# Designed miniproteins, single chains, continued (4), part 41

Each design is a single chain, and the fold is of that chain. pLDDT is the mean over its residues in the fold that is shown.

## One batch from the design tools (miniprotein)

Design m13407
Fold by ESMFold2-Fast:
Structure m13407 (fold): chain A 81 residues (1-81)
Amino acid sequence: KEAEEWEKEVKEKASETAIKYLEYDLKAQIYLRKYQETKDEKYLQLAQEYKQKAEQLWKKMSEEERKLVEKLLEKQQKLLS
């Protein structure tokens, strides 16, 4: 329920660039966690790839977009707690 509300807020308020950043950041976190669980270097490589893609999108975002992304990440962190 709360995760669905967060996804809806992201889709309604975030730019396409900000949405892509959140997708790549989440994928990087998922693959890093898989690496910690499996010790399989392929997951580490995937985590690094998505982290780099997220960093490139972060550089393209405006200050307002970055502030929105930070607020959305804080809300996501509370949902995952």
Scores: mean pLDDT 78

Design m13408
Fold by ESMFold2-Fast:
Structure m13408 (fold): chain A 90 residues (1-90)
Amino acid sequence: GVERAIEVARRAADQGAERLTVLVPTSDDSAVVVLLVPRETPLEEAIELGVREANEILGDERVVSSATLRSVEDYGDHRIVVVDVDLRPA
């Protein structure tokens, strides 16, 4: 679930990862993107990166149709950005 994905992001930061993207499917038409980025990354850029990375993970069957910011957590030198995404057939 989303809480486990956030835990994975925190552990990745603790292990020296600069960036991580985790896609958590919630239904056929929705997912949550958990993104670890450097703290200085502008929020708009982080959301755009999360959408791009989600589309790469989804491949050719689904595409992100909308993205809504759920939460932002400052974590040391990083931030963890959580985005709700709606999906549609590609």
Scores: mean pLDDT 86

Design m13409
Fold by ESMFold2-Fast:
Structure m13409 (fold): chain A 72 residues (1-72)
Amino acid sequence: SDLYEYGLALARLLANPSDRDALEKLEAYKKKLKLTDDQVNAAVQAIVDALQQGKSLSEAAERAAETLQKLL
């Protein structure tokens, strides 16, 4: 899923801001999915909430994908 790949790239970048591969994938999927700033902010909040609850990066990515699916 493109939404999951976006969420995973975002989760990786939030965990490691120097991850250049994650940044490149994040920018590519944002463009492909035509995400708005509001949709990006919703995905960020979903990932932050999941990570604060002790969820894995993959589980955080799944929550971001579910959040974006409801907004698209």
Scores: mean pLDDT 87

Design m13410
Fold by ESMFold2-Fast:
Structure m13410 (fold): chain A 90 residues (1-90)
Amino acid sequence: SMAEKKKKIEEIKKLIKETEKEIEEIIKEIEKLDPEIAKEMRKLLELTKKSIEELEKEDPENVLRLEISLGLLGIVLGIAKIILKKLKEK
């Protein structure tokens, strides 16, 4: 139904915003340990946000495109977590 689609869209958009915020917090922690790596991570996040904007530009209510957007952010989050862990263990 259209109501179920709207609920999915709102839920995914909330997860996108929460994931972006988590990435930004992790990048701040990386910056305290290695400013150069943090700069590269910020560039990756900016490129990812730009890709998300292009995905949303044509059809902002497309569930599959929103899921791809969340997936892209999930990859960046995973990379950020691995980098932070590695930096803390050295």
Scores: mean pLDDT 85

Design m13411
Fold by ESMFold2-Fast:
Structure m13411 (fold): chain A 69 residues (1-69)
Amino acid sequence: MITEEERKRLDEAVEKGDLEEILLFLSSDNPEVRARAIEALGKLGYGEVARKAGLRMKDPIVREAAEKL
C-alpha cells in the first residue's frame, strides 16, 4: 500500500521534473511504489526507458504499469 505522503512526494517530483526523487521510489521494496514511479517517469517523457525497466521486474503490478506506457 502506498502512503499519502509517498503519493504527494511523487506528484511533486513529477511537477518539478525531479528525476532523483522518482528514481528513489523506483528502488523501493514495495511494488506498488515502484509501479507509481514507472508511471511518473512516463509523465516526464522517459516512457520508453521506464517501460523497459518495468517489464524486466518480477512484480505483476510493476509490469502492468510499464505495459500501459
Scores: mean pLDDT 78

Design m13412
Fold by ESMFold2-Fast:
Structure m13412 (fold): chain A 92 residues (1-92)
Amino acid sequence: TEIEELSAEELEAATPEFEKHMKELLEKIRKLIPSLSKEELEELAKLIEKWIEELKAAAEYAESLGVEKLAEVLRKAAEEFEKLLKEVKERI
Protein backbone atom coordinates (compact mmCIF):
# COMPACT_ATOMS: atom_id res chain seq x y z
CA THR A 1 0.00 0.00 0.00
CA GLU A 2 1.29 3.47 -0.96
CA ILE A 3 1.67 5.30 2.36
CA GLU A 4 1.37 8.79 0.77
CA GLU A 5 -2.17 7.90 -0.45
CA LEU A 6 -3.53 7.02 3.03
CA SER A 7 -5.25 9.33 5.51
CA ALA A 8 -3.98 9.58 9.11
CA GLU A 9 -6.95 7.50 10.35
CA GLU A 10 -6.27 4.76 7.76
CA LEU A 11 -2.56 4.67 8.63
CA GLU A 12 -3.34 4.41 12.37
CA ALA A 13 -5.83 1.58 11.74
CA ALA A 14 -3.26 -0.30 9.57
CA THR A 15 -0.41 0.02 12.12
CA PRO A 16 -0.88 -3.41 13.87
CA GLU A 17 -0.91 -5.19 10.48
CA PHE A 18 2.28 -3.40 9.35
CA GLU A 19 4.01 -4.37 12.63
CA LYS A 20 2.95 -8.03 12.21
CA HIS A 21 4.13 -8.16 8.57
CA MET A 22 7.52 -6.62 9.46
CA LYS A 23 8.09 -9.18 12.25
CA GLU A 24 7.13 -12.07 9.93
CA LEU A 25 9.47 -10.80 7.18
CA LEU A 26 12.40 -10.46 9.63
CA GLU A 27 11.88 -14.03 10.91
CA LYS A 28 11.67 -15.46 7.36
CA ILE A 29 14.89 -13.70 6.29
CA ARG A 30 16.80 -14.85 9.42
CA LYS A 31 15.83 -18.47 8.64
CA LEU A 32 17.13 -18.11 5.05
CA ILE A 33 20.52 -16.48 5.83
CA PRO A 34 22.45 -19.73 6.74
CA SER A 35 21.34 -21.32 3.42
CA LEU A 36 22.34 -18.45 1.10
CA SER A 37 25.43 -18.22 -1.14
CA LYS A 38 27.75 -15.18 -1.07
CA GLU A 39 26.11 -13.84 -4.25
CA GLU A 40 22.60 -14.31 -2.79
CA LEU A 41 23.68 -12.58 0.46
CA GLU A 42 25.05 -9.61 -1.55
CA GLU A 43 21.72 -9.32 -3.41
CA LEU A 44 19.78 -9.61 -0.11
CA ALA A 45 21.98 -6.86 1.43
CA LYS A 46 21.02 -4.50 -1.43
CA LEU A 47 17.30 -5.24 -0.90
CA ILE A 48 17.56 -4.68 2.88
CA GLU A 49 19.38 -1.33 2.32
CA LYS A 50 16.50 -0.22 0.05
CA TRP A 51 13.88 -1.34 2.62
CA ILE A 52 15.67 0.59 5.40
CA GLU A 53 15.59 3.80 3.32
CA GLU A 54 11.89 3.28 2.46
CA LEU A 55 10.97 2.56 6.12
CA LYS A 56 12.76 5.71 7.31
CA ALA A 57 11.01 7.84 4.65
CA ALA A 58 7.65 6.27 5.58
CA ALA A 59 8.29 6.99 9.30
CA GLU A 60 8.99 10.67 8.56
CA TYR A 61 5.79 10.87 6.49
CA ALA A 62 3.72 9.19 9.25
CA GLU A 63 5.21 11.59 11.83
CA SER A 64 4.32 14.58 9.59
CA LEU A 65 0.67 13.39 9.69
CA GLY A 66 0.72 12.98 13.49
CA VAL A 67 0.51 9.16 13.34
CA GLU A 68 3.19 8.74 16.04
CA LYS A 69 2.48 5.03 16.72
CA LEU A 70 3.04 4.08 13.06
CA ALA A 71 6.17 6.29 12.91
CA GLU A 72 7.56 4.44 15.98
CA VAL A 73 6.77 0.99 14.46
CA LEU A 74 8.44 1.97 11.16
CA ARG A 75 11.56 3.37 12.93
CA LYS A 76 11.87 0.19 15.04
CA ALA A 77 11.48 -1.91 11.87
CA ALA A 78 14.29 0.11 10.22
CA GLU A 79 16.53 -0.50 13.28
CA GLU A 80 15.82 -4.27 13.16
CA PHE A 81 16.59 -4.36 9.42
CA GLU A 82 19.86 -2.44 10.10
CA LYS A 83 20.83 -5.21 12.59
CA LEU A 84 19.86 -7.85 10.01
CA LEU A 85 21.95 -6.03 7.36
CA LYS A 86 25.02 -6.23 9.64
CA GLU A 87 24.44 -9.99 10.10
CA VAL A 88 24.18 -10.46 6.30
CA LYS A 89 27.30 -8.36 5.58
CA GLU A 90 29.33 -10.31 8.20
CA ARG A 91 28.66 -13.49 6.16
CA ILE A 92 29.82 -11.95 2.85
Scores: mean pLDDT 82

Design m13413
Fold by ESMFold2-Fast:
Structure m13413 (fold): chain A 71 residues (1-71)
Amino acid sequence: SENEKIVEKAIEEAKKLLEEAKKETDAAKYAGLALRGIGVMVDGVLEAKRRGGEEAGRKGWEMMKEFGKSL
């Protein structure tokens, strides 16, 4: 679905930020990249919720949770 694609794209952007963070030796820069990744995923889930309602938001949170478990 389109709402699932919004969340998938947000997770992909978060993955890019986390890969950049893995290359970082400065703790503050690492934390900044990780927090930006979390923010991107949350924004994606909230956008899915705005477009597709409570069910789309719930599915988005589930996708984000599964991604987190893969870390």
Scores: mean pLDDT 83

Design m13414
Fold by ESMFold2-Fast:
Structure m13414 (fold): chain A 65 residues (1-65)
Amino acid sequence: MVLTLRVLDADGNVVAEVSRRADSEDTPVDVPELPPGTTYTLVLEATDEDGRTRVLLEVTTTAPP
């Protein structure tokens, strides 16, 4: 299984993307450095060995100024 984290800005542009192969245990995914004061949407997706992708988490947050 592969975990992909995408960071989208307020306009829906992908500003960062990180992918990591998931183990059977908890897999940490680091959030890249983001400019302060901007609203971001973080989308975490999992792709299995059959190529099926599902969204695990979608969170909208604002980086502090």
Scores: mean pLDDT 70

Design m13415
Fold by ESMFold2-Fast:
Structure m13415 (fold): chain A 73 residues (1-73)
Amino acid sequence: KEEEEKKKQEELIKQQIEQVEASKESIKKRMPNLKDEEIDELIKKVVEKLKKAKSLEEVQEIMAEMVDQIYKL
């Protein structure tokens, strides 16, 4: 059961990384106040954290922090 959870976690992390990388254009359009470099740095940091994540809870926290950072500018 724990091995199943770890496999599912890896798949979810890969999906989240792809979504985050694909969201750059959407973030640019939604947040015109952010410079391209700022968006790239945010995405890079989130992707690095996701690659280091070892639990589904950590993935969820990283994604929630990203959303919070975007809303607070």
Scores: mean pLDDT 74

Design m13416
Fold by ESMFold2-Fast:
Structure m13416 (fold): chain A 82 residues (1-82)
Amino acid sequence: TEEEVRRKLRQTLRITRRLNQSLAGPLEEQFLSKEMAIRNARIQEFLEEAARGNASEIVHKIAKMLDNLRALEQELAEKAQM
């Protein structure tokens, strides 16, 4: 439903903000943080556009980006354990 889409968009935006704030460390971690920030900026642009009424047209792209964001979280967690 449209409500479900909007809820996922809000969740994605919240997660991207949290990840950007949490990343601080050695040079290698800062490089990862910078790449994530660039990708998350693109995601946030789509989220803002969807919030203005285009959610249905980009729902599939948002869903794929959410999956990619979760993959980035996992990659970051793995590197933190090294």
Scores: mean pLDDT 60

Design m13417
Fold by ESMFold2-Fast:
Structure m13417 (fold): chain A 72 residues (1-72)
Amino acid sequence: MEKLEEDITLGVLQIELSVLRIAARSAIERGDESEIRDSVEALRKLSERAKKEGFDDLAEEAEKLAREVEEA
C-alpha cells in the first residue's frame, strides 16, 4: 500500500541495487564463485523486499540482474 514516504523508501532500495550491481560485476570479473553466489542471494532478497513494498519495477530489475549474475 502506498505511503507518503514512498519516494524515500524507493530511493534507499535503488541505492542498494546500485551497490549490489557494482559488487556483482566485480565478482564476475574476478571469477569468485562464492562472491557471485552471495551477490545473487542478496539481489533476490532485495527483489522480494521491493515486491512486498509495491515497487514492482525495481523488484523486476533486481530479479533480472540476479539471473544475469547467476548465468555468468
Scores: mean pLDDT 80

Design m13418
Fold by ESMFold2-Fast:
Structure m13418 (fold): chain A 86 residues (1-86)
Amino acid sequence: SDIENQIKQTASNLVKAIISNNSDAIQLYAEQLVELICSSSESKDDLLSIVENVIVNETKNLPLETQQKVEIKFKNLKRAIEENCP
C-alpha cells in the first residue's frame, strides 16, 4: 500500500541518519514516522512490524554497536507512538 511504502522509505532514511549520526535528520524522520503511523487507520502493531523489518534488513551486516544504537532509537519511537497516538 502507499502508506506501507512511505513507512518503509522513512524508516530506511531514519536508519541512514542514525548510521551517519545526523541528529537533525534522526529527529525529522522519527517525527515523520510517528505522524505516518498515528494518522493511519491500519494497526499500529502491523506498521511497527514493517519498521522493524526495515531496521533488521538495513542493519544485519553492520557492527553490533550500530545495530544496538538503531534498536534503542526504535524503542524510543515505539514509546512515542504509544504516548502520542489516539
Scores: mean pLDDT 86

Design m13419
Fold by ESMFold2-Fast:
Structure m13419 (fold): chain A 67 residues (1-67)
Amino acid sequence: SAKDLREQILKLVGEVVRLMGELVEKELQARKSTNPEEKKKLEEQAKQLREQIKQKLQQIAELSKQL
């Protein structure tokens, strides 16, 4: 139903907001880090978070087409 679809979209939006917050924190930590190994690890974590955000945004877009 349209209600179930909207609830699913809202859940995904909440997940995107949370992941965006985590991404900002990782990017700030990477900028602040003076250790090259730590910086590389934080940048890899930020890349993974961006990929997760992209996938969830694509899911939201596909579900929105069904409304």
Scores: mean pLDDT 89

Design m13420
Fold by ESMFold2-Fast:
Structure m13420 (fold): chain A 55 residues (1-55)
Amino acid sequence: SLEELQAELERLKEQLDEERQAGVDAWVEMASTLPDSEATLFLRHAIREVKEVLA
């Protein structure tokens, strides 16, 4: 039914949100191992990419 399909879509959206959070956490961890200036640039780039994809 349409209602079942809508429920499935919402479930998939929740899964995607969880995966995005895991990705951000991984980027933050990776950035923390880089030199200060390079880590800052990497983090800013990663945040921008995530925001653009989520918009």
Scores: mean pLDDT 72

Design m13421
Fold by ESMFold2-Fast:
Structure m13421 (fold): chain A 72 residues (1-72)
Amino acid sequence: SRKENAEKANIKNAEDMVEAATRLGAKQSVEAVEALGDEMIRQAEGLGDAGPYAISKAEKGRDEVVAKLEAE
């Protein structure tokens, strides 16, 4: 569905950013994922009725990626 496609895009964007940041170092990777998550949440707040759903997905994606990095 269109919702599932948007969710995949948000998670993939977070994963791509982490992959790029990981090449620079683990500490920078976590910091970059947190910064990306905050920016995605800010953008999602502008989506009106879709905002809460997009915010929830951005938070979940960020937390999952950070947890994977910290579980090294």
Scores: mean pLDDT 62

Design m13422
Fold by ESMFold2-Fast:
Structure m13422 (fold): chain A 63 residues (1-63)
Amino acid sequence: NEEAQKALEEAAEAAKAGDDKKAREYGAMSAILGGGSQGTVETALNAKTGEDGAAAGAVGAGS
């Protein structure tokens, strides 16, 4: 899903920038648009960013 992928990219960017709230919001939006769960979003976000900073953003997205 194009929209879900864009939301995931925004979540990844927010996570890298340290914007936990924005990362959470885009992570949730990606899950809704992609037809997945927050757990799926966390896994995809971690795989996409592939770095330590992504872990903090994924936690925010899952909560």
Scores: mean pLDDT 63

Design m13423
Fold by ESMFold2-Fast:
Parts: structure tokens; C-alpha cells; sequence
Structure m13423 (fold): chain A 90 residues (1-90)
């Protein structure tokens, strides 16, 4: 699966592209990134999500742009550690 974390202001849009089984494993890596952000004191809320075919999307809102960027980097790092292609955009 491919994981993209797009930062716009204080929101991070996470997109997972791949088969259903790949999406499930990539979603576990995303959750690990969110857990690391929480351990660092970053406060966030999941405000949306959708799925269409081989693409799943979630939207996470942080308290600041700086925290949103750190959150996106932590998610991408965990996805890469899990063996997925991952990037942060914008």
C-alpha cells in the first residue's frame, strides 16, 4: 500500500491506496503514528474518513499547523517502518 499524509493548515488528510489486506496493515501503521503523536503531547481529533475501492481516506485535526506537520511525519515514519511507501505532502 501507499500512504500519503497531506498537511493543510492544522488538518492532516491521510490516504491509503492498496488492496483491502494492504489497507488494513497500513491502517495499523497509521495508528502507531497517531499513538506516538499522543505520547509527545500532540492533541488531535479524527474529523472525517471515506473509502472508495482501493483508496481509504481519513482526516485528523490538530491544534496547530506545527503539530499537524509533526503528526504527518510520525505517520509517514511508521508506515515506512512497516514496509510501505509513504510521503508527506505540502
Amino acid sequence: AKVTAKVEGNEVTITIEGSGDEQAEAAKAVVQGLNKAKEKGIKFEQIGGSGEGNKATGVIKAESEEEAKELAELIAEEAKKAGFEAKVEE
Scores: mean pLDDT 82

Design m13424
Fold by ESMFold2-Fast:
Structure m13424 (fold): chain A 73 residues (1-73)
Amino acid sequence: MKVEVEVEGASEELKEKLKEAAKKVEGLDYQDAERELSREALRLALEHGEVITSMEFEKKGDTLIVRIKVEPA
């Protein structure tokens, strides 16, 4: 499974960390990947003083597409 991440409103540092988190879940099934990535993304945003306002997951063939919207805390 491949994971593609689209991030809006986040700092560049947070975007890079979110992409790294996505790579770590590529070995999981789709449901486990969604749960783990959601938990990790919320934790990372909090560490950077930012808030995730939206997370959308879309499955297309062998790819999980994750769309994340972030605002300053």
Scores: mean pLDDT 81

Design m13425
Fold by ESMFold2-Fast:
Structure m13425 (fold): chain A 65 residues (1-65)
Amino acid sequence: SDLETAEEIGEEIGKEAAKYGRLLSVEEMVKQLKLELKERGLSLSDETLRRIAERAVKLAEELLS
């Protein structure tokens, strides 16, 4: 559930930026994910967060194309 929640948050962050013509870098996405997950009391490994961020950035990039 934590993994699924984090994936969903990443997708929404990417989609929100894309609505305003912005594409976040993987590094920026990781920072935003860490902040959002901390507010929710969730923690994931840095490796897992990077994988989620990479997927979220790819989805947002496809949305902008």
Scores: mean pLDDT 83

Design m13426
Fold by ESMFold2-Fast:
Structure m13426 (fold): chain A 72 residues (1-72)
Amino acid sequence: MEKLFKELEEAIKKKDRDKVILILAELLEKQKSEEEKREVLKKTTVIEDGEPSKEEQEEFIKAIKEEAEKIK
C-alpha cells in the first residue's frame, strides 16, 4: 500500500490522469474499511476543509473503477 501511495503522489505531480485512475482503482479495490477509502480520497482532493460523505466516497470509488476499466 505505501508504494502505491507514493506512485499516486508521483502521478498527481506529473498530472498523469490515466496513471492516477489506475493506481486509485487498485488501492480502492483492496480497501474494505471506511478509513482506508477516506485516506485514498484525501490523496486525490487535497482539500483541507471537509471530507466527502460516505455516499460521495462510495460514488467516487465506483466512478474510479469504471474509468480504470475503460483505460485497461
Scores: mean pLDDT 64

Design m13427
Fold by ESMFold2-Fast:
Structure m13427 (fold): chain A 100 residues (1-100)
Amino acid sequence: MVLDPETARLRQLAVDMVLGELPDFLKPSPEEQARLDELVARLQELMRQQAPLEEIMEVQKEIIELIAEIMLKNGVPKETVERIVKLALELLEHLAELAK
């Protein structure tokens, strides 16, 4: 499916955000990077242990919030961040449906 470049980019950023992958154009502080690494490691451990979906989703939401804050601090427009967050939350809902 061919999407316009902006829509395709926003969707990719949303996927990366859900997975805890920081876009390379963002420059987190060392403290922010350390927190992201800790959340991603916790997410991977919970998935490996087949933890309750609610616990997995809570960590994914924390990752989304942290990356959104980093985006805002790096000068990404609030409107763009809100659009990416909305797509990321929709992806979380789809992942929850797949875990039925």
Scores: mean pLDDT 78

Design m13428
Fold by ESMFold2-Fast:
Structure m13428 (fold): chain A 69 residues (1-69)
Amino acid sequence: SLLDELLEKQLVPSDMTVREYLLTELHVPEEEIDKLAKELNLDLNTKTKDLPREKLLALAKAAIEILRS
């Protein structure tokens, strides 16, 4: 979908950890990051390049939903 394409472009796989990406690129509050990791069963210390595309898209969608609140 168009949304998935836009999210994929914004969440470019890199050497950044999931935590670093959420804080610096998506500007998710640090308190919400720990909650998001628990909900998605993600290791925040994993590099974004090492995540499957499906996990990256799920992460981006969940982050957007938190920011909309």
Scores: mean pLDDT 73

Design m13429
Fold by ESMFold2-Fast:
Structure m13429 (fold): chain A 61 residues (1-61)
Amino acid sequence: MPSNTQLVLEYSTLLNALTDPAQQAQAQAQILDIQARYGDDGDAMRAALEALIAQVRQVLA
């Protein structure tokens, strides 16, 4: 299973692949919110990060 650090790095890579500045800004705000809310809960953070990664991948597809 991926670590939270691995998921954050994957998300940063996907963020850099977005060409729409509005989508980049929204995605950046979403990751910061998740890290702020779930910093002490590894399982909740992982689930939230996986959901965000799936959302950004859907936008890029």
Scores: mean pLDDT 77

Design m13430
Fold by ESMFold2-Fast:
Structure m13430 (fold): chain A 80 residues (1-80)
Amino acid sequence: SSNVSSVSSRVNGMTGRMNMMRGRMNGLFNNRRYYSRNGNSNGRNFYTNSYNNTMSRRNVVTTRVGSFMNRRRSSVNSYG
C-alpha cells in the first residue's frame, strides 16, 4: 500500500510539473507574440522538451501502477 501511495504521489507531482511547464511555455509563446518578435525560442524549446519528457515519464509510472493493481486484484481473486 505504501508503495502505491508513493507512486500515486509521484504521478501527481509529475502532472503538476507538466501543467507548470505548459503554463511557462504559453507565457513564452505569448511574450514572443506581443512583446518580442525575436523571443527566446531556446527557452520555448526547453519547456516543450521538458513537458514531453515529463509526460512520457508520467505514462510509464501510470502503466506500472496499473500493472501493480492488476496483480493485486488477481492475487485477491485467487484467495476468494
Scores: mean pLDDT 55

Design m13431
Fold by ESMFold2-Fast:
Structure m13431 (fold): chain A 55 residues (1-55)
Amino acid sequence: SKEEQERRLRKNLAIGLEVGYEVMYRRSVATGDDATAKKYKEQAEKARKEAEELE
């Protein structure tokens, strides 16, 4: 169904967002921007949870 296709696309997007935010987190840690690093870590965790919910 269209709903199943949409769920699969959303899950793949959430997985990609987790990876992207983890990259941004590591970059922020490397530059000493603790506030930005915390933000990206929280976004990565949120994306991971969304991917798990879309099983």
Scores: mean pLDDT 84

Design m13432
Fold by ESMFold2-Fast:
Structure m13432 (fold): chain A 75 residues (1-75)
Amino acid sequence: SPELEALMERQREFEKRIIELSDQYNQAVAAGDEAAAKAQLREIKELLREEAKVAPPEVQEYLQKAVEKLEQEIA
């Protein structure tokens, strides 16, 4: 269905962005740049929070828990 195709495309874009941000986070950590590392974690958190709003119920709880864990790491 067009709705399923749109959901799959959205999931692919989400996964690509998470990989990009994770790579940037790892580079910041390797450079000892704590401010940049925390900024990348905040961007990952916001992306996960946005995805949770449109995710299927089976995935929504998992994404919400991931956001809570990231909030603890950023604090």
Scores: mean pLDDT 82

Design m13433
Fold by ESMFold2-Fast:
Structure m13433 (fold): chain A 68 residues (1-68)
Amino acid sequence: MTQEEIVNNLVQQAKENPDVSIAITQLSSPEQSKVVDMLEEKLKKEFPDKEVVRHDIIGDMVVFEFKK
């Protein structure tokens, strides 16, 4: 599965259940950072009427949620 396919699947999950937080594990590497950044941009594009909040959890996890 490509990085873009992973991002698209997570975006589709958010469309089906926008009240559920999306968590993705990242390593401190450029490749993993790109996946997280792609997900953030796709979420902002698909939900322009919602505020996308990113939480960089200490360690190796990023969580996205919508305000309200």
Scores: mean pLDDT 70

Design m13434
Fold by ESMFold2-Fast:
Structure m13434 (fold): chain A 90 residues (1-90)
Amino acid sequence: MEEEERRREVEEALLRAAREAGLPEEAVRLIEELLKEGKLVAASGALIAAIQAVKAGQSDEAVVEAARAGAEEAEKQQKEAEAKGKTVEL
């Protein structure tokens, strides 16, 4: 099924982007766990927040915390959009 291939390609793309951005291994593992749980939007939010923290010169610990916060915020935004009928195409 192309859906399973597409999911794998997106997972690989996110993990590659994380490594290319120089994220600490703990942040990469957090993104991997979110992807294993099927939380693609949360994984994307974690990646974006972690990259911003790296660019700001923050510590590895702060980058991991930023990844966690980004995951939470992205999942919250997705859930709010679903509840309000925004950007939900069937």
Scores: mean pLDDT 77

Design m13435
Fold by ESMFold2-Fast:
Structure m13435 (fold): chain A 69 residues (1-69)
Amino acid sequence: SKETELKIKFLELIMDNKDNEQIARELGISRDTVTKLTREVINEMKGKVKTYAELQELLKKRIEKLKEG
């Protein structure tokens, strides 16, 4: 779905360390929405991982899950 594609692209942009302005422009959403979504993803992952490397690996697996359905 378009919503799933948007979420996948959003997570990929986070992994690529893009700023909120660039993410907002790429996805066609408000900067405030990007800030909120970024915070939600980080907070969700932070509770499950201890290191930046573990966070990156978890994000990669989440993207693959979304792509597979």
Scores: mean pLDDT 74

Design m13436
Fold by ESMFold2-Fast:
Structure m13436 (fold): chain A 73 residues (1-73)
Amino acid sequence: SPAPEIRVADLPPLSPEEAAALTRENLARGEVIVPTRADDAAQQAMLAVIAEADARVAEFARRVLEELRRARA
């Protein structure tokens, strides 16, 4: 199957548990949604779920999160 579509979106603050659950739902639709703002715990929970599905997609999502962090610094 093709790689999931990766998008960036403004989302309300999420707990790590909420971030993991939302990421599973998005992956079921063939999507990865990277929040413009997320704390480290929520980011790690999201990335762990993505990595379990596809390590390459997790690496791309990690780079997007790093770029967003740099843009805010």
Scores: mean pLDDT 79

Design m13437
Fold by ESMFold2-Fast:
Structure m13437 (fold): chain A 74 residues (1-74)
Amino acid sequence: SQQLVRQQIQLGVYQIALGSSQLLAERMRKNYQETGDEKQKETADKLDADAVHLQQVIQDLQAQIDQLIQQSLS
């Protein structure tokens, strides 16, 4: 269905965003360990918190997609 396609695209977008944020957080954390720049740590901590929220959004969207797929199966 059109709804299923749109939700699968949205899921892909969120998964890419999550991956990108996690890589940035890892880089910021490494920079903090090497330089002691507290702003790098604060940025990494915020990205980690945002990632937890985004993971929940992804899980909820995946559950909706799974329900739509199940409804399409006879």
Scores: mean pLDDT 86

Design m13438
Fold by ESMFold2-Fast:
Structure m13438 (fold): chain A 94 residues (1-94)
Amino acid sequence: MTKERQEKALEFVEKKLKELEKEFSEASKEILEEGKRNNSNTGKLTAILLNLYENKKYELLEEFLKELSKILGIPEEELRNLFLPELEEFLKKL
């Protein structure tokens, strides 16, 4: 992936975070803030995907993955395989 694509992905993620913050519980906001603190693009993306998954916002998660797929140039199914199994393993450890 190019740095430009990663930067666009972060901008999209930050925009969606602002939209979703109005709908998320305080517990969900804590997960998002933890992702922001880790100051890595992957950490921020994982935190947002985890937040959407935990709050069962599957329609928003689907929309998010489709837009990320377009920005990153990675097929949506590959993007799911990259993030969702990692999220499942993380959730099993909680």
Scores: mean pLDDT 58

Design m13439
Fold by ESMFold2-Fast:
Structure m13439 (fold): chain A 73 residues (1-73)
Amino acid sequence: MEAEKHYEEGRKAYADLNFEEAVKHFERAIEAKPEDPELLADAYYLLGKVYEMMGKKQQAEEYWKKAREIREA
């Protein structure tokens, strides 16, 4: 429940282009260690998108790699 709440807050921040807030919320969603692997993968994927929008391509690629590893595990 807490992980899902942080994930939705991150999505709202991302939609509003509040990238710093989006990062914080997605990091909190990941730190909550959601039992749903799809939620965890989605949080990593959107965190990657936020870093891409911030011009941090290397960080974006690492988070997208994490999302793929979780989905294909």
Scores: mean pLDDT 83

Design m13440
Fold by ESMFold2-Fast:
Structure m13440 (fold): chain A 77 residues (1-77)
Amino acid sequence: AAEEAADLARAAEVRPVVDALRAALEAGDDEAALAAAKELLRRLLAERGEAATEAELEERARAAVEKMRESMARLKA
């Protein structure tokens, strides 16, 4: 259906960014993880028609990366 086709197209567009984020988190690369999270968040906000400043994107991406690392640490404990 049209919705599934659109979702698959968006997934294909963001897949490299999602894969980069996962790899950076696993490697402990804070800069790469933050950059990938900012790009993913920027794309998600654009899809919703929402605007955010670069500072807001950085703050939200940093918080998201921190939460993801916390979750990964708990799973390894």
Scores: mean pLDDT 74

Design m13441
Fold by ESMFold2-Fast:
Structure m13441 (fold): chain A 120 residues (1-120)
Amino acid sequence: SSNDDRLLDILEELLDDIERALEAVKWMKQNKVSAEEAKEEILSMLDHLIEKEELALSIAEDEEVKEILKKNIELAKKTKEEVEELFAKGDVEGALETFEKTLKELKKQVEEQIELVKKK
């Protein structure tokens, strides 16, 4: 359907956004960026991913796909809170590792969603 095509486009964009975010985390670790710069970048990327997931949820018609999208949104929002707490404690390395772990899980879930939508 046209909704499935649009959902696939959003999910493929999400996958690309997650892969770029993983490269950004790698670059931040290698270049020892300031806590302030790392916090701004990570929170911006999380907000962007949440907005894209919410857009996908608004279009999705399949209950299984909707359930995965809701869990992804919850995970990203929880990660945002955890990252903010870690930065407040001065744990920049922990914040980067927490964000990277969430990105890897989101990547896996988005890849599974793409396969589910393609099977329709």
Scores: mean pLDDT 89

Design m13442
Fold by ESMFold2-Fast:
Structure m13442 (fold): chain A 86 residues (1-86)
Amino acid sequence: SISIQQAKDKIIDIMDELAKESDEDSRNMLQQAKVQIEEAESIDQIEDIVNRTTLRLLMLNAENDSMVQKVNEMADKIGKIIDLAK
């Protein structure tokens, strides 16, 4: 089990790694999500933010198979971190 702060730090790091491989629009969505995660008061709020951000990134990148794969890999990694914080 990990603390909520440790979960936030790990999730932000994972989002930053995707941002390095992303276009400006995707980077802006990830930056907005990071701010919302830092402000979140519960793991359930973090999970909601991640799920909404993942769906929005998948919609934005629907024609880019490489980015779709990377977004899904990000979501899988973050889901494992969230489970450790529950």
Scores: mean pLDDT 91

Design m13443
Fold by ESMFold2-Fast:
Structure m13443 (fold): chain A 55 residues (1-55)
Amino acid sequence: PSADEVASTILLSPSAALAVQKLTDDLGLSQAQVAAVLEISVATVSQLLAQVKAN
């Protein structure tokens, strides 16, 4: 597996999206702080939150 495959899995995973939402809601972290904690880009965090809000 490549880094690109890992990034795609994170972006499409509903469990990852819920984890990001939990961190922002429960801990009050900004998208930048969540990105730093999870070691992903802010754009990926924003996309995951958008997916959760769409549901």
Scores: mean pLDDT 69

